Designed miniproteins, single chains, continued (3). Designs and how they scored, part 35

Each design is a single chain, and the fold is of that chain. pLDDT is the mean over its residues in the fold that is shown.

## One batch from the design tools (miniprotein)

Design m9186
Fold by ESMFold2-Fast:
Structure m9186 (fold): chain A 68 residues (1-68)
Amino acid sequence: GEEVLKELEELLEEIKRLAEEKAPLSEILQKYNEMVDLYGKNQKNFSKEQKEKAREILDEAFELLKSR
């Protein structure tokens, strides 16, 4: 639920920080994979609105990964 969305937002903030610090792509990819796994394990417990928010967070993380 909401707690998982918060954890996804925290992982996105870590990815943003790593991208700003020009960290290795492998570190950013590791965090992205953690987000994907967390979403996959918890998506059944999300409301429709929470799923949309989670998808937006994942999409933003993927764009940051892709821009490296």
Scores: mean pLDDT 82

Design m9187
Fold by ESMFold2-Fast:
Structure m9187 (fold): chain A 72 residues (1-72)
Amino acid sequence: LSEEQIEEAARSAVALIAALPDLGRDVARALLAKELVELGMSPELAERIAEALLDQPDASEAERARLIREMA
């Protein structure tokens, strides 16, 4: 992934986590995983990263970008 794609995924994760009370965890995970697949990740890796991002709801956008970079 490019740095721009990592930053886009991190922003999307922050927005989906803010919407968790309305969407539910399973829907938020599926939407985030879909975005990661569209950015070029395999479905298996995308689902794993999406789950890890949702496990840290209080993380900053920068912290999420770092996590995506480390797992990808």
Scores: mean pLDDT 77

Design m9188
Fold by ESMFold2-Fast:
Structure m9188 (fold): chain A 90 residues (1-90)
Amino acid sequence: KKEIEEAKKAVEELYRTAKELLDAGASPMARAIEITGLALEYIKKNKDNPKLVEKIEEAARKILQATSREELDKIYEEFMKKLNEEEKKL
């Protein structure tokens, strides 16, 4: 359960940060710096959990590919649904 909780927290923070940057009209470079920096912090503190690291990396990559708020919302919903299904199996 701890792994799923940490993954949800990371995805939520990545999504929220990306959404705020998009709403502010931040450049692609500024978005990349902020999102990769945030993702790297989560990866560093969970480096001993490769399964969690993989999920955070995947989420960050997908979030960085989003060019619109609608696309970003869809990515977030898909990841949260996936994590909720994994938690339900515990």
Scores: mean pLDDT 81

Design m9189
Fold by ESMFold2-Fast:
Structure m9189 (fold): chain A 86 residues (1-86)
Amino acid sequence: GSAEERLKRILTEAIDEARARPPVPISPEARQLFDDLVSLLERHAVPPEIRALVDELRGLVKQGRLSDEEVRELVKRILEASRQSE
C-alpha cells in the first residue's frame, strides 16, 4: 500500500483505541510532541481525509484520551510511514 494508506490506517487505529478508553493525564512534553507532528504534516501536502483524521485525533489528545507513551508511539509510527513516500 501507499504511504497515504499506511497513514490512514495508523490514524484510524489510534482514534478507535483512544475513544475506547477513559481520559488519562498527558504531559506538556507529549502534547508539544503531537503539536510538532501536526505542524510537520501541515507543511507537507496531506490529503483532506488524512487531515480530518489528524484533526479528530488532536481533539482526543486535548480530552486526555491518549497517554504520553501512546502519543510517542503514534508519532514514531506516523514518521516511519511518512518516510516510505519515496
Scores: mean pLDDT 73

Design m9190
Fold by ESMFold2-Fast:
Structure m9190 (fold): chain A 68 residues (1-68)
Amino acid sequence: MKKAELTPEQRALVDEAVRAYEEAKKTMSDEEARDVAIQKLAEGVKALGLTNEEAARVASEFLRRMDA
Protein backbone atom coordinates (compact mmCIF):
# COMPACT_ATOMS: atom_id res chain seq x y z
CA MET A 1 0.00 0.00 0.00
CA LYS A 2 1.17 3.55 -0.74
CA LYS A 3 1.25 4.64 2.90
CA ALA A 4 3.73 7.48 3.05
CA GLU A 5 5.37 8.04 6.44
CA LEU A 6 5.44 11.48 8.00
CA THR A 7 8.72 12.82 9.38
CA PRO A 8 8.91 13.37 13.16
CA GLU A 9 8.46 17.13 12.58
CA GLN A 10 5.40 16.56 10.38
CA ARG A 11 3.89 14.14 12.93
CA ALA A 12 4.52 16.70 15.71
CA LEU A 13 2.72 19.35 13.64
CA VAL A 14 -0.32 17.07 13.17
CA ASP A 15 -0.31 16.23 16.90
CA GLU A 16 -0.16 19.95 17.79
CA ALA A 17 -3.02 20.78 15.42
CA VAL A 18 -5.18 17.98 16.86
CA ARG A 19 -4.40 19.15 20.41
CA ALA A 20 -5.28 22.73 19.45
CA TYR A 21 -8.63 21.51 18.11
CA GLU A 22 -9.39 19.44 21.25
CA GLU A 23 -8.51 22.35 23.57
CA ALA A 24 -10.37 24.95 21.48
CA LYS A 25 -13.58 22.91 21.27
CA LYS A 26 -13.84 23.03 25.09
CA THR A 27 -14.44 26.80 24.91
CA MET A 28 -15.76 27.48 21.37
CA SER A 29 -17.87 25.91 18.62
CA ASP A 30 -16.65 22.92 16.59
CA GLU A 31 -16.37 25.13 13.49
CA GLU A 32 -14.26 27.73 15.35
CA ALA A 33 -12.10 24.99 16.90
CA ARG A 34 -11.48 23.50 13.44
CA ASP A 35 -10.49 26.94 12.10
CA VAL A 36 -7.96 27.31 14.96
CA ALA A 37 -6.48 23.88 14.19
CA ILE A 38 -6.38 24.51 10.42
CA GLN A 39 -4.65 27.87 10.95
CA LYS A 40 -2.06 26.24 13.24
CA LEU A 41 -1.49 23.50 10.65
CA ALA A 42 -1.08 26.05 7.81
CA GLU A 43 1.38 28.15 9.86
CA GLY A 44 3.38 25.01 10.69
CA VAL A 45 3.50 23.94 7.04
CA LYS A 46 4.87 27.38 6.11
CA ALA A 47 7.34 27.46 9.03
CA LEU A 48 8.73 24.01 8.12
CA GLY A 49 8.96 24.96 4.42
CA LEU A 50 6.97 21.89 3.36
CA THR A 51 6.40 21.09 -0.31
CA ASN A 52 2.87 20.73 -1.69
CA GLU A 53 3.27 16.93 -1.47
CA GLU A 54 4.41 17.07 2.17
CA ALA A 55 1.65 19.56 3.03
CA ALA A 56 -0.91 17.21 1.44
CA ARG A 57 0.38 14.29 3.56
CA VAL A 58 0.17 16.37 6.74
CA ALA A 59 -3.35 17.56 5.84
CA SER A 60 -4.48 13.99 5.04
CA GLU A 61 -3.18 12.66 8.36
CA PHE A 62 -4.82 15.55 10.23
CA LEU A 63 -8.18 14.88 8.54
CA ARG A 64 -7.84 11.13 9.21
CA ARG A 65 -7.29 11.82 12.94
CA MET A 66 -10.18 14.31 13.07
CA ASP A 67 -12.53 11.78 11.38
CA ALA A 68 -15.62 13.99 11.61
Scores: mean pLDDT 77

Design m9191
Fold by ESMFold2-Fast:
Structure m9191 (fold): chain A 102 residues (1-102)
Amino acid sequence: MKKEEAKKKLEELKAEGEKFLDEMAEKEGFSEEEKEEMYRLFEELFKEIEEEVEKMLEEGKPLEEIEKFIEEKVAAAVTASLLVVIGRRIDRELARRRALAA
């Protein structure tokens, strides 16, 4: 029962996060390479969230605490996935400026 509710929350928030990343990638004109890096990091972070949720379920944590954890960690994973692309863009811009002896 509790495990089924946690799994449903994970699946719903993963879909919402992926949709948001898709919308941001289109809006900001991300390249295919940038999208691949973004989705790869999101998948890696989401697997870590799934592992922690399983531990919380084994520890008998309240469902409300688990749901809050999923919401907070998925939001953080979406943020980190976007920031990896932004960080790469900053690195490229700084490298360009250095090439201009600036």
Scores: mean pLDDT 84

Design m9192
Fold by ESMFold2-Fast:
Structure m9192 (fold): chain A 87 residues (1-87)
Amino acid sequence: SLEEEIKEYLENSAKKAKENPEEFKKKVEEFKNMKSIDEKEKEFYELVIKAVEAIINNDKEKYEEYFKKILEFAKELLEEEKKRLEE
């Protein structure tokens, strides 16, 4: 399911960030310096980063909040992409 895929992605991202904090910081900085990113995509990636940070900080409440928002965004993007691919 989409929920399981997002959860696995966030948990794996948090694991990698814990194992290599410097690489994680570099990727976050690269993302912040992206000049041609769509505003919705930027918001989505900011939520992903915040969710990963919440996992690392063991902040369950913030993780659940960000996860819910990520799931809503992912569903919206998936429907838009599906519609674009069919027409």
Scores: mean pLDDT 77

Design m9193
Fold by ESMFold2-Fast:
Structure m9193 (fold): chain A 100 residues (1-100)
Amino acid sequence: MERVEARRKAAEETVDNVIETLQRHADRLIERAKAGTPEEARQALDEVRRLGDEAIKGLEKAKEINPEVKEVYDDGLKRVRELTDQAIAELERILAEKEA
C-alpha cells in the first residue's frame, strides 16, 4: 500500500509541477502580448502552443513508464489541454484587438 501510494503521490506532484510551470509561462506570455506589438502577441501565441505540446509529450512519456498510475497522467493531460486552450483563446483575443 505505502509504495503504491508513494508512486501516486509522486505522479500527482509531477503533474502539478508541470501545470504550475505551464500556468506561469502562459501568464507571462499573456502579459507580454497585452503590453507588446501584434508581432509579439503572435510570438506569444506560438510559444504557448510549443510549451503545451512539450508538456503533453512529457506527460505522455511519464505515463508510458508509469502505467500503474496512468489515470493521474490522463487527468494531467486533460488539465494541460484545457489550460493551453484557455491561454490560446486569450492570446487570440488580444491579437484580434491589436490588429483592429
Scores: mean pLDDT 86

Design m9194
Fold by ESMFold2-Fast:
Structure m9194 (fold): chain A 89 residues (1-89)
Amino acid sequence: KSALEYFIEGLNALYSGNYEEAVEYFDKAIALSTDEYLKALALYYKGLALKELGNIEEAKKYLQEAKELFEKLGYKGLAAAAEEELKKL
């Protein structure tokens, strides 16, 4: 499977409430991703899944990585979204 396919499976797991499975799929998406934008999205949604699991320190780590990567890539709106999620932790 491609990074994008794992990312989509991660989103399906996340929105179905299967947070541990979502983290596993996003980890595979991150590991296989050659696209920094897709990697940033996978880091962001991994952070959200970890937040739902109560893994607050790890959620902060991955949301911060996603924010920094969105900023580097010029996606100011997505960087702001990651910052707002960080403020809620």
Scores: mean pLDDT 91

Design m9195
Fold by ESMFold2-Fast:
Structure m9195 (fold): chain A 88 residues (1-88)
Amino acid sequence: SLDEEARRAAAAGAGPATVRELLRRAIEREIPALAEQFVEGLRELAARAAELTAAQREYALLLLETLLRHGHLSEAEAEELRAALEAA
């Protein structure tokens, strides 16, 4: 997975802030090649928002922010997905 470095760091006992930054960098690195796959993954996470752990929800929000920043989501799409993730 694109976030394998972050998962390895977490397994090695790295704190949440370090894992979060590694996930953010992994997402940004792959966006130019895999933007549509990330958008699909984000939509699936939002559809299952009530089933997500706090860490998974934070990952989904970071993914949303990054995709919006790079122009792969409209403001309307981002608001809908954020509302779904935050309401759970």
Scores: mean pLDDT 72

Design m9196
Fold by ESMFold2-Fast:
Structure m9196 (fold): chain A 57 residues (1-57)
Amino acid sequence: SEVDRLVETLSKNPDLTDTQRRQLEDALLDLQSESTERYVAGVLSVIGIEEDLKARK
């Protein structure tokens, strides 16, 4: 999925801060949840990390 590709791209990004790595780890737990609400929260977290990285450039 697009989310899985985005997660892989972010996890390999050397510009990711320690705080953003923790946010990505938390988002991965949400994405692995069987709860639709938690899955959606995980997706939004991943998108937020990507937007934060773009804003820093």
Scores: mean pLDDT 80

Design m9197
Fold by ESMFold2-Fast:
Structure m9197 (fold): chain A 66 residues (1-66)
Amino acid sequence: SMLEKRAQQGREDLRKFYEEMAKKAEANGDKATAEYYRTLAETMNPFEARRKASEVYKKELEEKKK
């Protein structure tokens, strides 16, 4: 159906958008935000994306405490 084709295109557009956001964050040195959007592009799962981004963020904070 036409609706199913639109839903698939919308998912592809979102994936491309997330990939673009990940590249911008990476260029700005924001590793946690880059991991968030990269995981969203790969999995489309915001829970998994938040989990992985949180781990990267905590690791960077710990390294800066030295």
Scores: mean pLDDT 82

Design m9198
Fold by ESMFold2-Fast:
Structure m9198 (fold): chain A 97 residues (1-97)
Amino acid sequence: MAEETAKRVAEALGIPVSEVRVEIREDVTQWIEKDGRLVAVKGVIVKISTPDGLAVADSAGNILFAYSKDPEKRRILVDIAAETAKRLAEEKGLPVV
């Protein structure tokens, strides 16, 4: 859930959970490689916004956007966004790479 993701980001960055925003988009068409071919699947996009940076990832493992002044905080945001998108897709029975 978005609340669990926001709490995880807050703990990882050492900021209040009230400063973390998580936005989830479902039923997004994404392309994955399967058996050497590109296949269209339904998936999830997760956006995490904080004062320290922003990350947008999809459930196919793509990082659509990432920004932070601190490279380590950028990596943390990317990893949490990607993991959250993958978990949400798995909970819905959607294919995950």
Scores: mean pLDDT 79

Design m9199
Fold by ESMFold2-Fast:
Formats: sequence, structure tokens, C-alpha cells
Structure m9199 (fold): chain A 53 residues (1-53)
Amino acid sequence: SLRESVLMAQYLVYKSSAYLYERLAERHPERRDEYLRLSEKDRAIAEEIDKRL
């Protein structure tokens, strides 16, 4: 369904965003804590979307 396709797309976006923030934390140690918090937030959003799939 369109709803499921949209949720899957959003899930992948947030999961990918969380991964990218983890990579940024490694590349920019001066901003590590900021990027890790953003990664945790996006991962939590992805988990909530996964529950709705």
C-alpha cells in the first residue's frame, strides 16, 4: 500500500541518517557528542516506524 511504501521510505531515510551521523562523529571528534545524539534520535525514530510496519 502507499502507506506502507511511505513508512518504509521514511524508515530507510532515518536509519541511513543515523549511520551517517555515526560516520560524522568519527570524522569530526570536536562535534562527536552532537553527532552521536543526532544518530540516537534518528535511530529511535526508525525503531518507532519499524513498529508501525
Scores: mean pLDDT 88

Design m9200
Fold by ESMFold2-Fast:
Structure m9200 (fold): chain A 66 residues (1-66)
Amino acid sequence: KEPLQVYVVSSDPEELTRKLRQLTEAVRKLVEQGVAVKVSVNEEQVKASEEARREYEETLRVIEEF
């Protein structure tokens, strides 16, 4: 079955970091309800910011835990 695909649209790494923090909470709730979720981000923004990378890793960790 195809997972629910979420693409985070952001203009810069700081916006990406903020949106990922909000998304992680929403994703946790969805995964706890049995919804398969896949998140995609702007790879260049993740590489440009350590904070964005850490938030992205946390989002993936939540998805992979369930």
Scores: mean pLDDT 79

Design m9201
Fold by ESMFold2-Fast:
Structure m9201 (fold): chain A 66 residues (1-66)
Amino acid sequence: SHEDEANAFLKDLGLPGTVRRLPGESAGDLVVKAIAVHNVPEEKVLPVLDKYSEETKKALLDYYAK
């Protein structure tokens, strides 16, 4: 599920807690929220990027490009 993918992402980066999906949120939306809250730099995300769906990868890359 989107929530499972987002929680796996948090675990892979060693970030605390879990995220809960709200209606209409994608896995990408959840991982971007986690990154923003924990101020995770792009360099920590790039090495694990290929483990995730194309939607999640796009959301992460779009976040850091802005």
Scores: mean pLDDT 72

Design m9202
Fold by ESMFold2-Fast:
Structure m9202 (fold): chain A 61 residues (1-61)
Amino acid sequence: SLLDELLAELDRLAAEESDAERFDRRASGLIQEAAKTGQLSEEEQRQALAAFLRRVHALRA
């Protein structure tokens, strides 16, 4: 699914990018592009946002 692909790409970016600010910029772009497709439900958008925030917080810890 598009959500599964997005979550996998977020995991890949988090592994590649140790800097929280660079991860934020790259990941935010991916989430915005996915949202523009109109294929993500409101619940799937919340799941993507939650995964993003967890990764940003982990990188800043």
Scores: mean pLDDT 81

Design m9203
Fold by ESMFold2-Fast:
Structure m9203 (fold): chain A 80 residues (1-80)
Amino acid sequence: SEFEEVVRRLQEIMNEAISKAKELLSDKEILEEFVAGVHLLGQEALKRLEEHRGDLAAMEEVLREFEERVEKLLEEAVKK
């Protein structure tokens, strides 16, 4: 289903961001804070995806916004 594919893409974005953070962030506390933040954003995004189930355009927008928020979170973590 389109919903299952979108949820898979959400998980891939999360996994890629965490993998990238592990390479960029040497401080364990900053890395743990980043991972927790990604999981929180992921739960918020999943809730929005459930609300827009069946509307592919809206679900694609949720993924785009999620990816942008995760990228900003990583930029802030790298500055610490």
Scores: mean pLDDT 87

Design m9204
Fold by ESMFold2-Fast:
Structure m9204 (fold): chain A 78 residues (1-78)
Amino acid sequence: MREKVLRMVAYMLLAIAYELEGDREGAVEALKRAAELAEEIKDYETLESIGRKAKELGDDELAEEFFKRAEEIKKELE
C-alpha cells in the first residue's frame, strides 16, 4: 500500500514536470498512471485532484472520467 501511494505521488510530480516543460501529452499520460494507482488504493480524494489537473490541461473528457470513477469509489466506501 505505501509503495503504491509513493508511486502515485511520483506520477503526479512527473505530470507537473511535463506541464512545466510544455509537454501536455506527457503530463496527461503521467496523470493517467497516477489515477490508476489512486483507483487501486481507493483514494477518491486524490482521483478528484487528478481530475481537476486534467481539466486544467484542457482534457475535459479525461477529467469527467476521473470524477466519475472518484464518485464510484466514494459510494463503495459508504
Scores: mean pLDDT 83

Design m9205
Fold by ESMFold2-Fast:
Parts: C-alpha cells; structure tokens; sequence
Structure m9205 (fold): chain A 84 residues (1-84)
C-alpha cells in the first residue's frame, strides 16, 4: 500500500539523517517491493526515484539522496491526502 511505502520512506529518511546508511537502504528496498505490488499509476515512477536514492547513498551523495526521498515522501503524502 502507499501508506506502507510512506512509512518505510520516513524510516529511511530518519536512518539517513542518523548516518545509518545500511538501514536506510534496507528500508528503501522494502518500500520498492511495496510499490512493485501497488496498482497505483504513479507507483512505477516512485519506485524508480527510490532506486535512484539508493544509488546516491551508495555513491556518498547523502544530500542528493535526502532531496529525492523528501520529494517522494511529499508525493506519497499528497496522493494519500487526495484519497476520499
């Protein structure tokens, strides 16, 4: 679900801010698996953004990764807020 993906992205952001990069990547991989099972039309794009964030973390671009993750978080929040 998008709600579970948002929770995992929030946990990844906190892990990244705390310097726990391995845990951040673990949460992001779980979020990718959740999005792969989603029927939402934006799930593919969100999954690709999370894969980009993992590569940025692996390359030591933590600021770039944080920007991508915050954008994904904001989009997930917006999509959930539009759900009536």
Amino acid sequence: SLEEALRLVDEAIEALKNGDFDKAIEYLRKAIEVLEKSDHPEAEGLRAALETAIELIKNGDYDGALQVLEAVRDRLRALLAERE
Scores: mean pLDDT 85

Design m9206
Fold by ESMFold2-Fast:
Structure m9206 (fold): chain A 55 residues (1-55)
Amino acid sequence: MKEERRKRLAENVLRLHRADPESGELFLRSGLDSPDPEQQEAARYAREAVEKAEA
């Protein structure tokens, strides 16, 4: 997955998580449960970004 796409996804997830934490978490869960390895990779990256931003 391209780095620019991962960064944009993480920023969008952080924005969503700040506005609605439940929707942000549901989005991350759906990505992690996806059968698509690229979507799983993006979801893991976004989850780590959210955890670091909230730490």
Scores: mean pLDDT 71

Design m9207
Fold by ESMFold2-Fast:
Structure m9207 (fold): chain A 62 residues (1-62)
Amino acid sequence: SSTLKLEQEQKLQQQFDLGVREVDLAVQRVVLRKDPNATEADLQKLDAQMEEVRKQIEELEK
C-alpha cells in the first residue's frame, strides 16, 4: 500500500540520518582525543550522545 511505502521510506531515511550522526560523533570523538585541551567531561558528553544514537538505531532495527 502507499502507506506502507511511506513508512518504509521514513524508516530508511531515519536509519540513514542516524548512521550519519553516529559517524559524525565518532569523528568528533577522534578529534577530541587528539586535542590536548579536551576534558574528560567533553568525552563523557560525546559518549552519552553516541550511546543515545546507538539505542535509537537498535530500536529501529527491531
Scores: mean pLDDT 82

Design m9208
Fold by ESMFold2-Fast:
Structure m9208 (fold): chain A 60 residues (1-60)
Amino acid sequence: ALRVNLSTGEDIVPELLENAKKLEKESKELFEQGKDLSRAASLLTSAKLLESTARLAEES
């Protein structure tokens, strides 16, 4: 199992979720425009990683 040791998990979680949402929105806009699908996929992956990190921070 992977663990994230964050001293202020609750304080950092909102910021991670906000950043994830911003990346997801940018990815969605690129997919809707049909431009740079590779970048859109990368941004979506990064957004999901931040969301997962936020969840781990809450559980750690």
Scores: mean pLDDT 72

Design m9209
Fold by ESMFold2-Fast:
Structure m9209 (fold): chain A 96 residues (1-96)
Amino acid sequence: MDPAMEEVQNEYFRLAAEHPLDFETIRELLLELAENSSDPLTAQAYRYAALHEEIRLEALKNKDPELMLLAGRLRDIFVTSPSLEEFIAKVEELLK
């Protein structure tokens, strides 16, 4: 795995462990990490991780099975993507 992608994944899982089931706080902290990132690919990866938390929140609020499926697909892309570029490309393809 690309070290930059591994760092984004590790930061996400750290936030998830520190804020269990608080998807709104995780989303806000991921957006702060995006704004504080000097690398545009790392910043975009954090924004897409935050988007995943937003879709998950909406899916849970509305009990929407299509949004639950979309959140699951975004999660799978996030944990299986070996690089920032591949992660970003796969998210953008999914959201077409």
Scores: mean pLDDT 86

Design m9210
Fold by ESMFold2-Fast:
Structure m9210 (fold): chain A 109 residues (1-109)
Amino acid sequence: HMAEEVRKAGDEVIKALEELAKLRQERIANPSKREEYDKRIDEAFRRLALAFSRLVEILMDAGKEELATEVARAVQEAVDAIRNGDLEAYQKAIDRLREIVEKAAKEIE
């Protein structure tokens, strides 16, 4: 069931990135609650790090080192886009991440 584990781990990474993007926008919209959002953003980054590590571990265990590297690049591009408020770059990074995850799952099946 490695293919199912890859899809599930990939979904967790994408959800963590979506939560981070949402919290970043909400923080900008709510300057009076900055400290509350900073704490929630820190917690979201920790969740992203755990989800990312799990996905990389599964890919490495499956011998998909190149795809693990592509995941790392896509996640970094998404995080940079969130920090810069670049919605187009963010969407491209998320779409790329989905493509990498699906490719990995199909190659493991």
Scores: mean pLDDT 87

Design m9211
Fold by ESMFold2-Fast:
Structure m9211 (fold): chain A 77 residues (1-77)
Amino acid sequence: SAELRRLREEARQAIRDGDYRRAGDLYERIGDILSQSSHPFLHQLASYYYRLAGDAYEKAGDYDRSKELYEKAIELS
């Protein structure tokens, strides 16, 4: 969707800017949108974005959020 494309572009820009917390927030939002879909195969894509969010929060030094997102990713895989 246009919304998901925009969120991905904003997340990539946040990474380029070194704003890892913002990137984590944006990737988590993408994961949340995909995970709430009625289509189970989108859960695998949500898992991927939760892993990207976890990586971003880890780079931001937010280890508690990073752990939560990795656990969300595992639950959907």
Scores: mean pLDDT 88

Design m9212
Fold by ESMFold2-Fast:
Structure m9212 (fold): chain A 100 residues (1-100)
Amino acid sequence: SSELEALLEEISELGRKMNEAVQAKDLETFIEVAKELAEKVEELARLSGLPELGEEARRRIEQIIEEAKKTGDLEGALEKIEKVVKEAVNRALHAHSLAA
């Protein structure tokens, strides 16, 4: 669907912005972008009939953000969030393809 394609493009753009924030060492922008990314991943999971997957991904991202606030390790936080997003997106897309 066009909504699915739009969400995937938004997730990709947010991932790029998150990488830019890490390179800039901008914790505040990193947190803002990571929260938006979690929201879009939750929307994608809901659209794919897996709302619990989206809720789990959001919770995991929020935990990683809290760890990054304590450590200042933006590179480590980026790697962990990218893994959570990739796993959630792959599972959502697989479920969506099986429902077609």
Scores: mean pLDDT 87

Design m9213
Fold by ESMFold2-Fast:
Structure m9213 (fold): chain A 89 residues (1-89)
Amino acid sequence: MNEELKREIEELEREMEEIAANAEDPEADRERVRELERRLAELYRELAENTPDPAEREYYEALALVLEGRLRGVDTPEMRAAAEFLERL
């Protein structure tokens, strides 16, 4: 199960990278990115719940927090702390 979740995450991340390199339709691109980010946040939450490793759980929770805050259009101290944690890895 976790391997399938990781594969889906990799596929979504690749699609987001392709959109970021593409300036064809900024409105459609923003909508698609939001859709992908919602799915990514869900998958990271599932990985955090399924992993027995506390370090992996913290990592996936941080990824989910950053995406969830971005989707809500908020910049919270928790999101900034999560982003800093990820940058230091």
Scores: mean pLDDT 76

Design m9214
Fold by ESMFold2-Fast:
Formats: C-alpha cells, structure tokens, sequence
Structure m9214 (fold): chain A 90 residues (1-90)
C-alpha cells in the first residue's frame, strides 16, 4: 500500500473523529442541561472519548506527515478535554 494512501486514510479518520467528538459533546451538553445524564452514561462517554484520544495519539505516531501528525494531536487533545469534562460531572 502506498504511503500517500495511508496518510489520506489517516486524514479521513481524523475528520471522522472530530465530527464524532463534536456530536458527542453536543449530546453531553443536552443531557446535562436536561438533567438526564446518568453516571453510567457519563462513564461510557469518558471511555469512548479516551479511546478516540488514544487512537489519534497512535495515529500521530504512525504518520510521517507533519500536518497529519499535528491535526491528530489537536483532535486527540480535544477528545481528552471532553473526557476530563465528563469525568468531572460523574
């Protein structure tokens, strides 16, 4: 497989992860405002966000493209921030 194809796949993974995290963050905000967030939901959210952060951290280490590495780290940091916020609410 060509390295260019791998880097394009990484870019897609990063974009999909960002969109997913933004949707998760919005859903968390809605649940918290409605008072419907359960400790189990918050724990599941923390686990999901941390898993995304770890996946993107590993992607940043596997990528040889500096722009892809930077974007992966930025989205990984965003995922960690969401996890920390949800953990503080649990």
Amino acid sequence: MEEQEKEERYRKTIRDARASLEAMGAALDAQVKAGTATPEDLESFVQAARAVAETLRELAEKSTNPDVQKEAREVSDYARALAERAEALA
Scores: mean pLDDT 82

Design m9215
Fold by ESMFold2-Fast:
Structure m9215 (fold): chain A 96 residues (1-96)
Amino acid sequence: DKIKELEERIKKAEEEKKKERRRGVIEEASAYTKVIKGAALRAVGPEFEEEGREYEEEGEREIERARERKRKELEELEKKIKELEEEKKRAEEEAK
């Protein structure tokens, strides 16, 4: 059944969206630990100010990259789901 096959593909894509959202949150959290480390180093003294700033900037860049990857992947999956839903509607209309 073409409709059942499309329903399974939609379900799989929705599960991938959930997985991608979870992965993105974990990536952002990991990057944020570098920001915290940088701030802690800067608090120790002037000799660590540049090193601490580098960690903060690296962490901030990693957060931005993680957010961009998540956004791009979710947009691609959402587009795929919409295309599959449209194909399902056409198959349902043809079956009547």
Scores: mean pLDDT 84

Design m9216
Fold by ESMFold2-Fast:
Structure m9216 (fold): chain A 115 residues (1-115)
Amino acid sequence: MIERVSKEEAEALWSFLELYRQPDGSLLDSEGRPSSGLTALYAIAAVELGKLEAAEKAIEVLKSRIQPDGGVRLHGDITSARLNYLVAQAFELLGYEEEAQKLYDWIKKNFPDFS
């Protein structure tokens, strides 16, 4: 289930995340590295604010970060159920139902106790 964000909270989050946004729609972490988690949160905030073009650019970045095993990595070989759940929620909100379902299935397979 996606976390509920008010429009005021989404605006504050959007303004904060814009400071870290790259021209391609990706976001960097505090160490200057690409962050799929921040990119997913940015896409979610963009949808809540009706900024569909910005959300779509972030989704294209997230699509490019899906590994051959079907999951998204946090750093190196490290991944998490929560990261992949956020990415799946971003896909679902923008109507990418097939991509969202593949990530939900990947989470169930690799993190069966996550709910």
Scores: mean pLDDT 76

Design m9217
Fold by ESMFold2-Fast:
Structure m9217 (fold): chain A 101 residues (1-101)
Amino acid sequence: ERTLELAREHGERSYKEFLDKVKKEMEDKADEAVRTGRAGLAEAQAFYDELKKQLDDYVKAASGNKEGAERVKKLADEINKLIEDTLARGQARVDAREAAA
């Protein structure tokens, strides 16, 4: 109980800091994918699949605390949306570049 609360609070603070780093890395991955084409998108997809798996594990770990589970789920939903948007944007840029080439 006490440990779960501390882990949640520490996780929420760490997650906000982590989100900024993830957003920057996702933008860098999208730019690299445009340069490398389909292969770069496949590498980015594998990276994001691993992130989604980690988020799912955090949601499951928080299931013992109703309020904590809800907050972690919202964070996971936000990150999933960012991943999907970043991949879609990267795919569109690769498609546009290949069509122009």
Scores: mean pLDDT 65

Design m9218
Fold by ESMFold2-Fast:
Structure m9218 (fold): chain A 69 residues (1-69)
Amino acid sequence: MRQQQIQQLLEQQRQERRDVIRTMRRLGASREELREQLRRIVQRQLDLLKRVGAPQSTIDRVEKELQRL
């Protein structure tokens, strides 16, 4: 159950990022504005993953994604 809930949360978080990118591109956002907004979203998503007790390997992967933004 808990592993399935974390996987569902990760899929929801990926969908949220896709939706934000699509919306910002539609609004004519620059590459820099997109990068900054994604950093804020990924940071919030990472904080939630830590709060719900996601595996350290999952947290490390998302932290690496954030560092590359």
Scores: mean pLDDT 83

Design m9219
Fold by ESMFold2-Fast:
Structure m9219 (fold): chain A 98 residues (1-98)
Amino acid sequence: SEEELLRRIDELERKAEEALAAKDIDKALELILELVRLAFEALDQGLLKVAEYALEVAERLLERVRELIKEEGATFEQLVRLGVAELGIAVLKKLLSK
């Protein structure tokens, strides 16, 4: 349901903020990728506002991950996940701009 998806987005954002505070780049990227996946699932179900909200949260968190990576560095695997998240967000923006 829409209400369950909105609650899931808020919970994922809270967990991602906790991961960022702990400088846990792996966990933050995992949660951002889950938000991107949720946005695609919401879009497939025609839940445009849920998809837009998940996208907005994912974009905001991803910017914070970029800042953290500049300070702490990153593994190659973390950079690959960052790239996947960036591409997913770009595709979602194109699909939602219809």
Scores: mean pLDDT 89

Design m9220
Fold by ESMFold2-Fast:
Structure m9220 (fold): chain A 108 residues (1-108)
Amino acid sequence: MEEERRRREAERALEEAVKALEELAKIAEEAAKKLPEKKEEFLTLAASLRAAKEAARSGGAEELLRAGEVAVAAAEKLAEADKERKEEALELAERAREALERAAELLE
């Protein structure tokens, strides 16, 4: 196995996941504006998504897999609360999860 090639593929997958996590965080911030009664909950979700993004950048396989779990959980909450963003949130979470799983596999 070519170590250098595996690292480059993992870096590309991580970059894709990071972008998807950031877009999910933006959707959570928009939900906080639309639903003032749940503002604190959605701002906490946005913060969790950004924390997962940073942990994925600096962590190992376990942090990558945990970031995927955070993305899926956040998207499910957003899909229930904001029907207009449901499809987008779920698609972003799936994309992030798949990219993070691929990055974790390549680092093992």
Scores: mean pLDDT 82

